# Designed miniproteins, single chains, continued (2): the designs that were tried, part 17

Each design is a single chain, and the fold is of that chain. pLDDT is the mean over its residues in the fold that is shown.

## One batch from the design tools (miniprotein)

Design m4595
Fold by ESMFold2-Fast:
Structure m4595 (fold): chain A 67 residues (1-67)
Amino acid sequence: MIEEILEEAEKLLKSYGVSEEERKKILEHLKKYAEELLAKGVPEETVREMVLTMAESLAEGIISVKK
């Protein structure tokens, strides 16, 4: 379910120290991304992996900026 994937992504972003405001923006983007993948017929398990990978990449980018 998309909500479970987003909860895992939020926990990941929190562990990286991403602020609540930035987390909300990222989670909105990830939700839209997950919905688009599901609409294209991508399996739910694959969507979960892709969303979590994107969340990690975005968190790393934010940490690099917030040195």
Scores: mean pLDDT 79

Design m4596
Fold by ESMFold2-Fast:
Structure m4596 (fold): chain A 62 residues (1-62)
Amino acid sequence: SMAEQERRIRASLASAEEVLASGDPVLIRAALHELREMLEQTTDPELRARLEALIAEIEAAL
C-alpha cells in the first residue's frame, strides 16, 4: 500500500540522516545502496523526488 511505502521511506530517511550525521563513510555508502534500491522499486513521483534529493545530499557529503 502507499501508506506502507511512505512509512518505510520515512523510516529509511530518518535512519539515513542519523548515518549521515555520524560521518562514517562506510555506513553512509551502505545507506546509499539501500536508498538507491528503494528508488528502483518506487514509481510514486513524490517519493522518488524525496529519495533522489536525499541521495544527492549524501553523495555531496562524501
Scores: mean pLDDT 77

Design m4597
Fold by ESMFold2-Fast:
Structure m4597 (fold): chain A 73 residues (1-73)
Amino acid sequence: MQEELRELARRAAREAEEAIRLARRGELPESLIPVLEEVRRLYREAAESDAEKALELMREAERLLQEAAARLA
């Protein structure tokens, strides 16, 4: 379980990094960059945390992404 969570967090952090790169190139809204940087930070911390803390950090990252998506709608 914990190793699976760390792998998911590491993958999610890399996906956030790629999304930031796309936003910087104008392929995604630049207004997403601050939220994507915070999401990347949370996923990086989750990858280095125990399972309980990793779940909390990943849930917070998901909440921030959902709020950003709602504001763009």
Scores: mean pLDDT 82

Design m4598
Fold by ESMFold2-Fast:
Structure m4598 (fold): chain A 63 residues (1-63)
Amino acid sequence: MAGDLAVVVKDYEAKSSNELSLKKGEKVEILADLGPHYWVVRNLETGEVGIVPSEALEVVGSL
């Protein structure tokens, strides 16, 4: 799933410096899959990189 495009389906607030805050409707690039519940993503609007829960995202295609 690295290189896939995903859309944020619910707001998420970062709980640590390694996590990324997301707003519903933002688009992210999936950089790495850390397991069933967490992905490393780049926010395409802000350029920020961080860990987010996979349940906050819906994969919409490949970049």
Scores: mean pLDDT 79

Design m4599
Fold by ESMFold2-Fast:
Structure m4599 (fold): chain A 75 residues (1-75)
Amino acid sequence: MEERLQKEIDIAFARMKAAVARLAYERAETEEEKREAAARLAEAYEELARLHAEMGDEEAAARARAEAERARALA
């Protein structure tokens, strides 16, 4: 069951990365900062989608992929 715990930890880190990137985007003062934050946000959601898919949570994976696509559109 260590594999499941490791995935839960990875998901928590990916969620934290998404939250940090989202906050960075919201508070960005320059267009370059916004692009960098949006790119990091997309990466975090892609990681979340992969982790959820590996755990068999297809619905959560689909939602994370949709968020990643939205973030890519901002970059």
Scores: mean pLDDT 83

Design m4600
Fold by ESMFold2-Fast:
Structure m4600 (fold): chain A 85 residues (1-85)
Amino acid sequence: MEEKIKEAKELAEKAKKGDVEAARKAVELAKELFKEGKYEEAAKMLAAAAQVGDPEVREEAARLLREMAEEGKYDALKIANEEYK
C-alpha cells in the first residue's frame, strides 16, 4: 500500500520537471487507492498531484476530489484541502 503512495509521490516530483506522463500515472494510482477504500490517502495524493505540473492533470485531480466529496466522502476532501491548501 505505501509502495503505491511512494510511487505516486515520485511521479509527482518528476512532473515538476515537465514529465506529464508521470503526473498522469500519479492520478491513476490515486484512483486505485480510492477503489481500495483508502479515501484519505487517495485525496492527499490527488492534492499533491494537483500542486505540480500540467493544467490538464490538475483539472483531472480536482474533478476526482469533487467526485469523492459528492459521493459522501466529504471528510477525505476536507482533509486534503487542509493539508495542502
Scores: mean pLDDT 66

Design m4601
Fold by ESMFold2-Fast:
Structure m4601 (fold): chain A 60 residues (1-60)
Amino acid sequence: HLAEGRELYAQGRYEEAAAEFERALAEDPTNVAAWQLLFLALSELGRSEEAAAAYERAKA
């Protein structure tokens, strides 16, 4: 999931990348890297409230 999300992000497929990062977080919600990557994907999509929530999780 995390590796697939990174490939999708590199391709500019931010919606699909965010979905893969969310799947990684469903498996391991303590994965800080997955929260950071989700924040980046949501920021590219302009989903600012969800991006802010992911950012807070990434630094906690």
Scores: mean pLDDT 82

Design m4602
Fold by ESMFold2-Fast:
Order: structure tokens, then C-alpha cells, then sequence
Structure m4602 (fold): chain A 65 residues (1-65)
């Protein structure tokens, strides 16, 4: 479970690995035909990476769908 692993790394303060696992879960959600949920997770991943531009981009896509 990529989401659970991401949450575990986030609790450990490893934002880089947490973002990695959220991105993996987002890919899986896209394969399942759930792009809105995938974009929400990508927004969260980019927040953890400090990439505000991409965070806003994916947050907007999640809300637009």
C-alpha cells in the first residue's frame, strides 16, 4: 500500500520519501480511472517537495474534475 508507506515516511519526517510514495499511489489511482484522487495526491506530494507551482496546478485539476 503506497499510501500507507507515504504516511509512515511523513510521520518519520522524511518528506522526500513520503512524496515518492504519494506519487506512486497517484499513478495507481490514474490506472484505476480515478484522476481526481490522483491529482489530489500529486498536489500533496508537491507540497511536501516545496513545489508550490505544481501543488497549485494539481490542486486545480483535482477540483476542476
Amino acid sequence: DHLKKGQEYYKQGDNKKAAEYYEKQAEELEKQGKPQQAYSLLSKAYTLKGDDEKMYEYSGKANQL
Scores: mean pLDDT 80

Design m4603
Fold by ESMFold2-Fast:
Structure m4603 (fold): chain A 78 residues (1-78)
Amino acid sequence: SLSPEARRAKELLKRLGLEHLVEDGSDTISQEAADALNRLAEALGLPELRIPKEDSVTPETVARLEALYEALTAGAAA
């Protein structure tokens, strides 16, 4: 079973439109997912929210994903 962090990251990746980069039963951030998230962070002007490739999702990565999602949805709501 996935950790709470991995489960939250998976939900956020789906909400960010990156569902196709989510592997079922995996608690990792792949290089492809990291690259997609970093392009999004750069497009939003938030390079401090860049997410590295990870073998296990950390609470810090979840916090960065939540911040990216909040920034994206705030822009969409305007």
Scores: mean pLDDT 76

Design m4604
Fold by ESMFold2-Fast:
Structure m4604 (fold): chain A 63 residues (1-63)
Amino acid sequence: MEEERALREAERRGAEAMRLAGIPLNKRLEELGVDTVTQDQRAQLSQQAAAEYRAKVAAEKAK
């Protein structure tokens, strides 16, 4: 119960962080043809965008 809640909260906060960072997740989905992309592929793209956001934040701190 609490584990499920924590996972959903983490996902929501990750999505908010990506929006604040201005990561164009929608653009990436469009480039790959959203109409032909499965939900699993969309999840993979979301994870990739989140990883790029984390890398961007790490690079900014490294300056």
Scores: mean pLDDT 61

Design m4605
Fold by ESMFold2-Fast:
Structure m4605 (fold): chain A 74 residues (1-74)
Amino acid sequence: IEEAKKLVEQIKAAADAGDLSTVRELTRKLAEIAEKEGLYSVAEALRRMAEDPSATAQDLRDGAEYALKLLEKK
């Protein structure tokens, strides 16, 4: 969970910097954490967003925050 918090902060920083490629890479790493924690639907959603060429940095940031909220429930 601490690793997920770190990744979400890094996603926010990359999004603010306009580095969409880094945002996508970090979002995929967050999806791996979600999958390891048994949140398979969340992991699939994050991967789908990271692969979506129309997804904005804001969309990926919002998705990452939502995933972290679900991970924190554990």
Scores: mean pLDDT 78

Design m4606
Fold by ESMFold2-Fast:
Structure m4606 (fold): chain A 78 residues (1-78)
Amino acid sequence: DAARRQLVAETVRKLADELEKKGYKEASEHFRQAAEALDAGDVETAKAHLVKGVNIAMKDEEGWKIVEEALTELNAAL
């Protein structure tokens, strides 16, 4: 469903903005690219960037908390 993809893209974009504001620029860039891929309907590219962003954020406890909060928000929206 395109509407669900747009909701996911919006959540991922918000996550990217929060990570960037907190100085997690590399993880933020991957989530930003994932959101752009979702907007374009390119699910495979979006998945690749989501995996990279999560792996980078997981290396830092505060970065992981931001991702975990976004995943909780996304799960509630689905």
Scores: mean pLDDT 81

Design m4607
Fold by ESMFold2-Fast:
Formats: structure tokens, C-alpha cells, sequence
Structure m4607 (fold): chain A 66 residues (1-66)
């Protein structure tokens, strides 16, 4: 997840620093999703997919604001 968001941000032309920031935020949100799922693997997968989409959307938003 974090690696995917980082690579996508770099592919859109964001800096290494911005890509690392987005990846770190994605990692934190994934940890929160795992905690909120409380051991339910279906809920965990759904929450992680939501985090992934949000990270990719944020990368696109930042690339457009250049």
C-alpha cells in the first residue's frame, strides 16, 4: 500500500519528499484500519482498500496543484 502510493506519486512527478510523506501517511492509516477491524479480516481488507484509494487520490490532487 505505502509503496504503491509512493511509486504512483513519483510517477506523477511529485518530489521524493512528497512521495515519502504520502507513503508515511498511508502506513499510519493502514495501522488504524487494522486496529479498527479488530481482527475481522473482511473489514480490514475493506478499510485498507479505502486507505489505498484515498492515498492515490491525494497524490493526483497534489500533482494537479503544481
Amino acid sequence: MAEEVREYALSLGLSEEEAEELARRTEELVKQAQANADGNPVAEKQLIEEVRRAGLEEAERRARER
Scores: mean pLDDT 80

Design m4608
Fold by ESMFold2-Fast:
Structure m4608 (fold): chain A 73 residues (1-73)
Amino acid sequence: MKEELLKLAEDYVRAREAGDTAAARQAIGEMVRLVYEKYGDDAAVEFINLVRELDGLPADERLKALKEFIEKL
């Protein structure tokens, strides 16, 4: 499970670097679904709040923030 979330986080960052908005949205949407299904409502809400902040983070901090969230699950 955490390995799937890490892969999706990397896919999201790569899609953002490529300017592929559709792929980035798909990766985030799949992460939200997996977090909700496996870790519950509170974890999903925390993840959604993190996603809202990702655009304001420096590029090098985006993947770090996603990985830190996944490690805490």
Scores: mean pLDDT 81

Design m4609
Fold by ESMFold2-Fast:
Structure m4609 (fold): chain A 84 residues (1-84)
Amino acid sequence: SAAETLKKDIEELIENAEELAREMVEALGVEEAKAALEKSVEAAKEGLEKLEKEGKISKEEAEELKKKLEEAKRKLLEAIEELE
């Protein structure tokens, strides 16, 4: 399902947060990495809301995915800030 695929993708981001943060900072610098992360998370949340409205995921699935996405955001921000 779309929800199961998205959950796996977000969990992989959480697992690899330190490595991804390092790559983002090396490519963009700390400030630009933070900005890119913020924009990506906002876009992902809008995508989840669209999928819910289209009936491709349930409201419960959307809430679970948003929770996982916030966890991924926190871990990535923490890792980026450590490189500051």
Scores: mean pLDDT 84

Design m4610
Fold by ESMFold2-Fast:
Structure m4610 (fold): chain A 69 residues (1-69)
Amino acid sequence: SAEDEVEKAFETLKKLIEEFKKNPSPEKLALLQRAIDEFKEALKEHNLEPDEEQKKLLEEAEKLIREYK
């Protein structure tokens, strides 16, 4: 279902955020950027709004990318 696809993308994003926080690298940055895009695309494709937990996770991921040097 749409919800199952979104949940799978969310779990992938969550895992990649934790991996990036522990040991950031250019390769992990690229994976995190892709995971954000895939999650947003899954939501948009099915006309779903992110819930509060999903919104917070997206904000955290986007902040990590912005702050990476």
Scores: mean pLDDT 83

Design m4611
Fold by ESMFold2-Fast:
Structure m4611 (fold): chain A 75 residues (1-75)
Amino acid sequence: KEEEERKKELQELFRKAMEPGLLSAEIDNAIKNKDFEKVEKLLKELRERGPEYDEAMDRLAQEIVESLKKEKEKR
């Protein structure tokens, strides 16, 4: 029950944390196509949304650390 909800939350955080990777892939494709206007736009978006991605990554890391601590407490 709670474990299923935690998995869903972690999956949502992981998807959010993956958004910079997807954006980076689009930037790489735009560079290969020499579409530097698109590169500039995507870099600005990545920079402006950076704190949002950082929070998602921090929260994901924190939840993983907490889960590992709880598991080790049983040892």
Scores: mean pLDDT 74

Design m4612
Fold by ESMFold2-Fast:
Structure m4612 (fold): chain A 87 residues (1-87)
Amino acid sequence: SKELEEFAEKLIERIEELIEKLKELIKKSKDPEIKKKLEELLKEAEELKEELERLIREGKLTVEKLVGLELRVIGIEFELELLEKKM
């Protein structure tokens, strides 16, 4: 549905903001272990964006898939918040 695509576009914007924040934190981090974890979160965020964009292009996006992707984004955001408290 058009509404489903609109929610997906908002999720893409949220992922893009997360990617930019992760890139900035990676540049600022001096701790090799924190930097490695930030790079792993960046890779996961980039893969989520690519998966979501692919589902939209192929017309395979469902409510269940969108919710699953949103939960994965929330997981990355939570892990990032925990890492920021150690920086």
Scores: mean pLDDT 88

Design m4613
Fold by ESMFold2-Fast:
Structure m4613 (fold): chain A 66 residues (1-66)
Amino acid sequence: SSNQQIAQQQADKLGEGLKKLPSLSDEQIAAITKAVQQGILNALTYGVGDPESMVKTTLVAAQQGS
């Protein structure tokens, strides 16, 4: 489905950004990416939220360690 494809594409972009952070393990990156992918899929299904904003907010939080 198109929503699943969009969620996967945005999650992949997040994963690439998170992989650049030396303090995150592969397991943590996988868990964060999966959780955000599900959140984006839900947002698209219910017509609420902005997938790009969700990715950017998560990357900023990870970069700041908070």
Scores: mean pLDDT 81

Design m4615
Fold by ESMFold2-Fast:
Structure m4615 (fold): chain A 70 residues (1-70)
Amino acid sequence: SQETLDRLDPRSQKLFAKLPPDVQAIVLDAVEYLWGRRKGSPEAQKLADEMLDNGMTLAELLEKLLKEIG
């Protein structure tokens, strides 16, 4: 949601804006899940779990996703 996006740090907002819309939706669901909201697809949960397991910041996750996309 726009509310979730507006609450991201400036670096994460800039990185997020470079992602395709489908990936943006999964990332927002993952962020909402991490913030204590039980939402999202299996893909969103997997993304959140990857962040937690590796001690990644949201900015680090977004940089990784952008690199994987090309």
Scores: mean pLDDT 76

Design m4616
Fold by ESMFold2-Fast:
Structure m4616 (fold): chain A 87 residues (1-87)
Amino acid sequence: SRREEAMEHVEKGEKLTLEALSNPELDEELLRKAIEHYKKALELDPENVLAQLGLYATLLRLKNPSKEDIEFAEKHVPEDLRKVFEP
């Protein structure tokens, strides 16, 4: 199902974000790959809260997030969920 495929992408994204913590030299590359998986999860299941949270949290860890990825997050991650990460 689309929901099961979305969750597989969430799990792959989570794995990549954990690998980024253990591999500082590859952190930007691994985080960008994680973002691609979270974006695919949201294309399959737009209301997947774990994918929404994973996407936004990963974007905040990037030094230079792309405008395209920021716009994707603004479209797919509700404002109320984004507030979870605000100071």
Scores: mean pLDDT 83

Design m4617
Fold by ESMFold2-Fast:
Structure m4617 (fold): chain A 101 residues (1-101)
Amino acid sequence: MTVLSERLGAAMTRAEREKAPPEVLAQLAAAAEHVGRAVAALRAGDRETAAEHLRLAAEHAAKAGEDELAELLRELAEQVRNGTISAAEALERLGAAPVAA
């Protein structure tokens, strides 16, 4: 299963390997920070704040040249905002859900 946090981690590793400009690494770091804030908002039951942070993460990923990751984050933001995905499933896609007992 391709988890969005794994895709973001792979993008950062690739940018470091390819000696990307510091601005690209800064955009990926900003995307990771917004994903973390979205996770916190989902756990708090604040879907609107979570959706906004996912959308901001998508904008930062796009600025880093990670178009596929940006689209996936944008789709997840819309699903969270519209309530078409559960908070638990959104957390799993972000790699934040613990393994169920």
Scores: mean pLDDT 81

Design m4618
Fold by ESMFold2-Fast:
Structure m4618 (fold): chain A 80 residues (1-80)
Amino acid sequence: SARAEAERLHDLGLSYLRKGDYEKAVEYFEKALSLTPDYSQTQANLGVAYQKLGDFEKAQQYYQKALSLDPYNELARKNY
């Protein structure tokens, strides 16, 4: 299903984020969001990846999107 594929892509993005490959993390999180745009955790993690790349404007945009989907998203709340 599109949801299962999005979760797999999200997990790959998290793996790259943990390894410090922030460009790859962005790539995989964007692929996940192309399948499930309303996935708050992927929006928040994409924010973290952009913040690590120094793109603070995009980071804030994705944290805002995460919070609009889930106001209790702890990662987005902490970094927004």
Scores: mean pLDDT 90

Design m4619
Fold by ESMFold2-Fast:
Structure m4619 (fold): chain A 135 residues (1-135)
Amino acid sequence: DPELQALLEIVKEILEKEGGTEVKLGMPNRKLVAFLKALYLALEYRLTGERPKITVPFPVFKAAELFAEVILSEEFDENLLKQAIHYLKEAGFTPEELRRLAEIFEEMAKKLEDIGYTKQAERLRKVAEALREAA
């Protein structure tokens, strides 16, 4: 799936950027980095069919799995998105961390739109809006 491959490359770029910032700033974004790793693994599993090797807490992984489902679904599932956000809150994501994650999803959406995946970008923007409302 070329759309899924493009999304994986975008998540990888953001993860590399956020991981570098975490190290240099004394790990202020540790939860965000853990979530982005889990999201990458969930998306990679859908591309390869290989079971993800989980190295993050269960609620972070479950949130990432549900966000991957929302992003890749043809129809926008608001109930699935609410469940995904619930697991982020269970993982201890603060309102500020939810707002920062919304900014990251908007960055992903812009990158997908720039390479022609407009429908996928619209879904990511809906995710970002829901994260801001939940914050």
Scores: mean pLDDT 79

Design m4620
Fold by ESMFold2-Fast:
Structure m4620 (fold): chain A 68 residues (1-68)
Amino acid sequence: MKAVLVYTGVSDKEAEELAKKLKEEYGFDEVEIVKAKDSLEAIQLGLQLKEETGYEVFLLHDGVLRKI
């Protein structure tokens, strides 16, 4: 199963570490990481990617993780 992690307001390293945890804890085979410039773009990208890919999409904003 594949997932996407859209992130903003955190370091690339923090996003990569969270993607690894998503693989280990939720059993995703692959987590694609996408950087957004701000929270509005992160929400827009997350919704667009969910609609286009059908994958599970997570948003990481300022250290807060949510599923969309």
Scores: mean pLDDT 83

Design m4621
Fold by ESMFold2-Fast:
Structure m4621 (fold): chain A 72 residues (1-72)
Amino acid sequence: LRAAAEAVAAELDAAIAEARTLPREEAIAALERAAATLEHYARRAAELGDLETAALLAAAAERLRAALAEVR
């Protein structure tokens, strides 16, 4: 799970870069949807006691939220 979460976090950097090439409305929608999904899985990981995976997913969601705020 941890290795998978780290891979997801790395793929999110590429996804954020790709989203920045989209029209602003589409970029905002994509980042918002991705952040919500990661927040959901972070909560599930915490419920299962996998705090390390939960922290990685939560950090990835925060990075998407920060990118979303920059795109506005």
Scores: mean pLDDT 73

Design m4622
Fold by ESMFold2-Fast:
Structure m4622 (fold): chain A 77 residues (1-77)
Amino acid sequence: SAAKEFLAQASEELAHVLDLPEEEQRRIGREAYLELMRKAGASEEALELFEEAVRAEEAGDFEKALELGKKSLELTK
């Protein structure tokens, strides 16, 4: 079962990730989310907007992060 294989691999990777520093866990989480967006058929524009939203959040610009995040979601189809 593809779902069983995916869950087994995800659990193994998650166990490894939980031992990492918080900063590295956040990076891995962001990369995993971008991969999910790609698999969902997100356009390059949607992916770029998501990455810009993350950079805005890291800079403390939550208003810009929210605006860019919404635009990214609207362009996922």
Scores: mean pLDDT 69

Design m4623
Fold by ESMFold2-Fast:
Structure m4623 (fold): chain A 98 residues (1-98)
Amino acid sequence: YAEKAIEYLTKAIKYAEEALKKTKNPEAKELLKKAIEYASEALRYARLGDYEKAIEYAEKALEYAKKALEVADEEAKPYVEEAIKYLEKAIEYLKKAK
């Protein structure tokens, strides 16, 4: 479960970074940067075996990714949607790893 959570967090970060490259909306950029920051902290804690903190940060990343989806450019939206999908999968597997 932990290995799958790390895989999904890594995929979520990559999709969020791609969305950040595609969007021209400054608000979407700030929200995506926050999502990437929190997802990266979730990944760090997951690697340390601190699944409680990993879940907390992954849930914060998901909150910002969902806000980014509301304001993201059409070109960025598919990447934000994939980031959200992988964050939700990561949270599921982090909860199973506890």
Scores: mean pLDDT 88

Design m4624
Fold by ESMFold2-Fast:
Structure m4624 (fold): chain A 83 residues (1-83)
Amino acid sequence: MISQAQKTLKEAQEALKKGDDDKAAELAVKAALYALRAVTDPKLMLKAIGQVLRAIGALLDGDAKEAIKSAQEAIKLAEQSQQ
């Protein structure tokens, strides 16, 4: 659900502000996965899968900022899918 994705993204941003980059990246991946579940348009689904994979890659690379950006893009795709 979009609400869960947005809540989890806020928690990821809070973790990043506290300097907990590992937790921020993990929460960003979780937010991107919640966003993917909220996508209803098949064309936007493929783009959302790409953002989830990008968030996972960023987590593995230790790049919390990129993981958060990917989660933000996944949420935008979910919101676009429901309009």
Scores: mean pLDDT 84

Design m4625
Fold by ESMFold2-Fast:
Structure m4625 (fold): chain A 61 residues (1-61)
Amino acid sequence: SSLEEQLNAVVAEKQERQDELFARLAAETDPEEIARLRAELRALVDDTQQQLDALLQQIAS
């Protein structure tokens, strides 16, 4: 598979997960659960950045 295919797959998967978390956050009324969902969303953003950076580093090598 091409690196472009891998990048597109990661972006698509992370976008789906982000959309699901935003939908859950919008519907949630429990403050503790809202805090957990916000932390999970932050972790997803960080994980996405790390995965994209790792793939881009392979291209730049």
Scores: mean pLDDT 83

Design m4626
Fold by ESMFold2-Fast:
Structure m4626 (fold): chain A 76 residues (1-76)
Amino acid sequence: MEEEIKRLAEELQELLEKAKKLKDEKVRNQVMELLYRAERYLVAAYVYYAEGREDKAREFIEKARELLEEAKKLLE
């Protein structure tokens, strides 16, 4: 679970760098909003993981993953 959260956080950073290079401000803002929401969910996932609440951690990992996938579709 910790390795999974770390991997998603690394993917988030990669997508943030790609989003910053977008010339279309509207698309950039949409992608950035999705990525900021994903970041908040990953922080929540790590907090729940640290508390031993694996069910809640998993829920937020999946929510973050869905947002990252949506952001990737907008970038491609």
Scores: mean pLDDT 85

Design m4627
Fold by ESMFold2-Fast:
Order: sequence, then C-alpha cells, then structure tokens
Structure m4627 (fold): chain A 105 residues (1-105)
Amino acid sequence: MEKLFNLLKDIVEGKLELDEEGLLRFFKALYLSMGLPEDVAEELAKKLVEKFKKWYEEGKLTEHMEEIIKSIVEFVLENKEKIAKELGVSEENLFETIEELVVKK
C-alpha cells in the first residue's frame, strides 16, 4: 500500500498534522492483530506512538525511520483483514480509516 507509506512518511516529515490518539488506536490494532494480550498491545502501541511523536517533532526522516515505516506498511498489507476487524471496519475502508485516525484535519 504505497498510500500508507506516503501517509506515514508525510506525518514524520511534518507535512501532515499528527493525531496522537488516532495513531495509538491504529498501532494498538496492529499489535492486537498479532495475537498479543490487550495490556501488552497497548504498552507497545504507546511506545511506538512516542517514537513517532518524537520523529514528528524533529521533522526529519532518517533511513532507520523509513525502514520502520516500511515494516509497518508490509505488516498492514499482509494482515489487512485482521487489522480491519480490530478497528471495526471493512477491509476496503481500512486505508481511509487509518488516514482519518492518524491525521488531524
């Protein structure tokens, strides 16, 4: 999903305003789709949100950040059905839901 890569990249580069609550919900859904317990999924999601928030505040994309974003995108592409289910949406609306969650309008 090239759109998801560009979305996350644009957030990290400060081109789009980050919604921290939405990003937390998105990342928690990723970890829950891995079969992790809810408390573990929430803790890991919070840590990943803090990492993205720091990157957003720095406004600079590094190769390491880009590799992490690619890993997230690949995971979403491989697990679309599970992630859509955790977010309570259809697979066809998954990208639009992620965009609405992670970008402050």
Scores: mean pLDDT 82

Design m4628
Fold by ESMFold2-Fast:
Structure m4628 (fold): chain A 58 residues (1-58)
Amino acid sequence: MSLEEQARLDLQNGLASKDPTTAAAGFAHARRLAEEAGNEELAREAQKGLDEAYAAAK
């Protein structure tokens, strides 16, 4: 699986998670993989999800 494919799956798993802590972990991993893959749009979507998950967790 490519880094971009894995980033997309981690982003989807984060979005599907009802637990903010689990969602944050998925989004954090997705952001890092998206950055490594050079997909800035995917990295921004993952960062947005991460920020929202952190806000929901606390």
Scores: mean pLDDT 80

Design m4629
Fold by ESMFold2-Fast:
Structure m4629 (fold): chain A 85 residues (1-85)
Amino acid sequence: MELREKAEEYLKKAEEYYKKAVEAFKNGDYDKAIEYAEKSIRYADKAVRLARKAGDKDLALRAEILRGMSALLYGVAKLLKRKEE
C-alpha cells in the first residue's frame, strides 16, 4: 500500500471517531467522548506522519486540523467529567 493511501485510511478512521466523540459529547457521555476523541487523535497522528512521508501537504494539513479539533474536544470532555465526579 502506498503511504498516501494508508494516510487517507487513517484520516478516515480519525474522522469516524471524531464524529462518535462529538455525538457522545452532545449526549453528556463524557467517558465515551474522551475515549473516541483519544482514538481520533491517535489515528490523526498516524495520518499526519504518513502524509508527511508521502509529501502530501494537503493531506497532512487536513489531518493536523482534525487532530487539533479532537484534542480540543478531549480536553473539554475531561474538564466536564471532573465536574460530574
Scores: mean pLDDT 88

Design m4630
Fold by ESMFold2-Fast:
Structure m4630 (fold): chain A 67 residues (1-67)
Amino acid sequence: SVEAIIKGLEKIASTLNPEDQKKVNEKIDALKKNPSTVKILETMFELRKAGVSAEEINKAIAEAIKE
């Protein structure tokens, strides 16, 4: 679910420095207001700019979407 994806993204954001955490949380807040694939991708790109690898992001999303 989108809620599970958001929780996964929030957990990654909480591991960042305060400046990067603020920027990522701004994207997460926008995603919460109007959920869309584009906003998920924008949040993922913000995490990438903060130094989070694509592999780490993909793993967190996969874990949030439990089979």
Scores: mean pLDDT 79

Design m4631
Fold by ESMFold2-Fast:
Structure m4631 (fold): chain A 55 residues (1-55)
Amino acid sequence: SEVEKLLEQADELSEQAAKLYALGLRDPSVREEAMRQARELIAKAKELYEKAKKL
């Protein structure tokens, strides 16, 4: 279903964000960039979860 596809995409983005967040905590040289990318992915995942709720 469309709902299942949106949830899978949101979960994948959340997993990618978690990896970037962990990288940013571990490596100060990429922290700012990794944290920014993680926030962008989390925002996109949230958008997909909200879209799934409306279907």
Scores: mean pLDDT 86

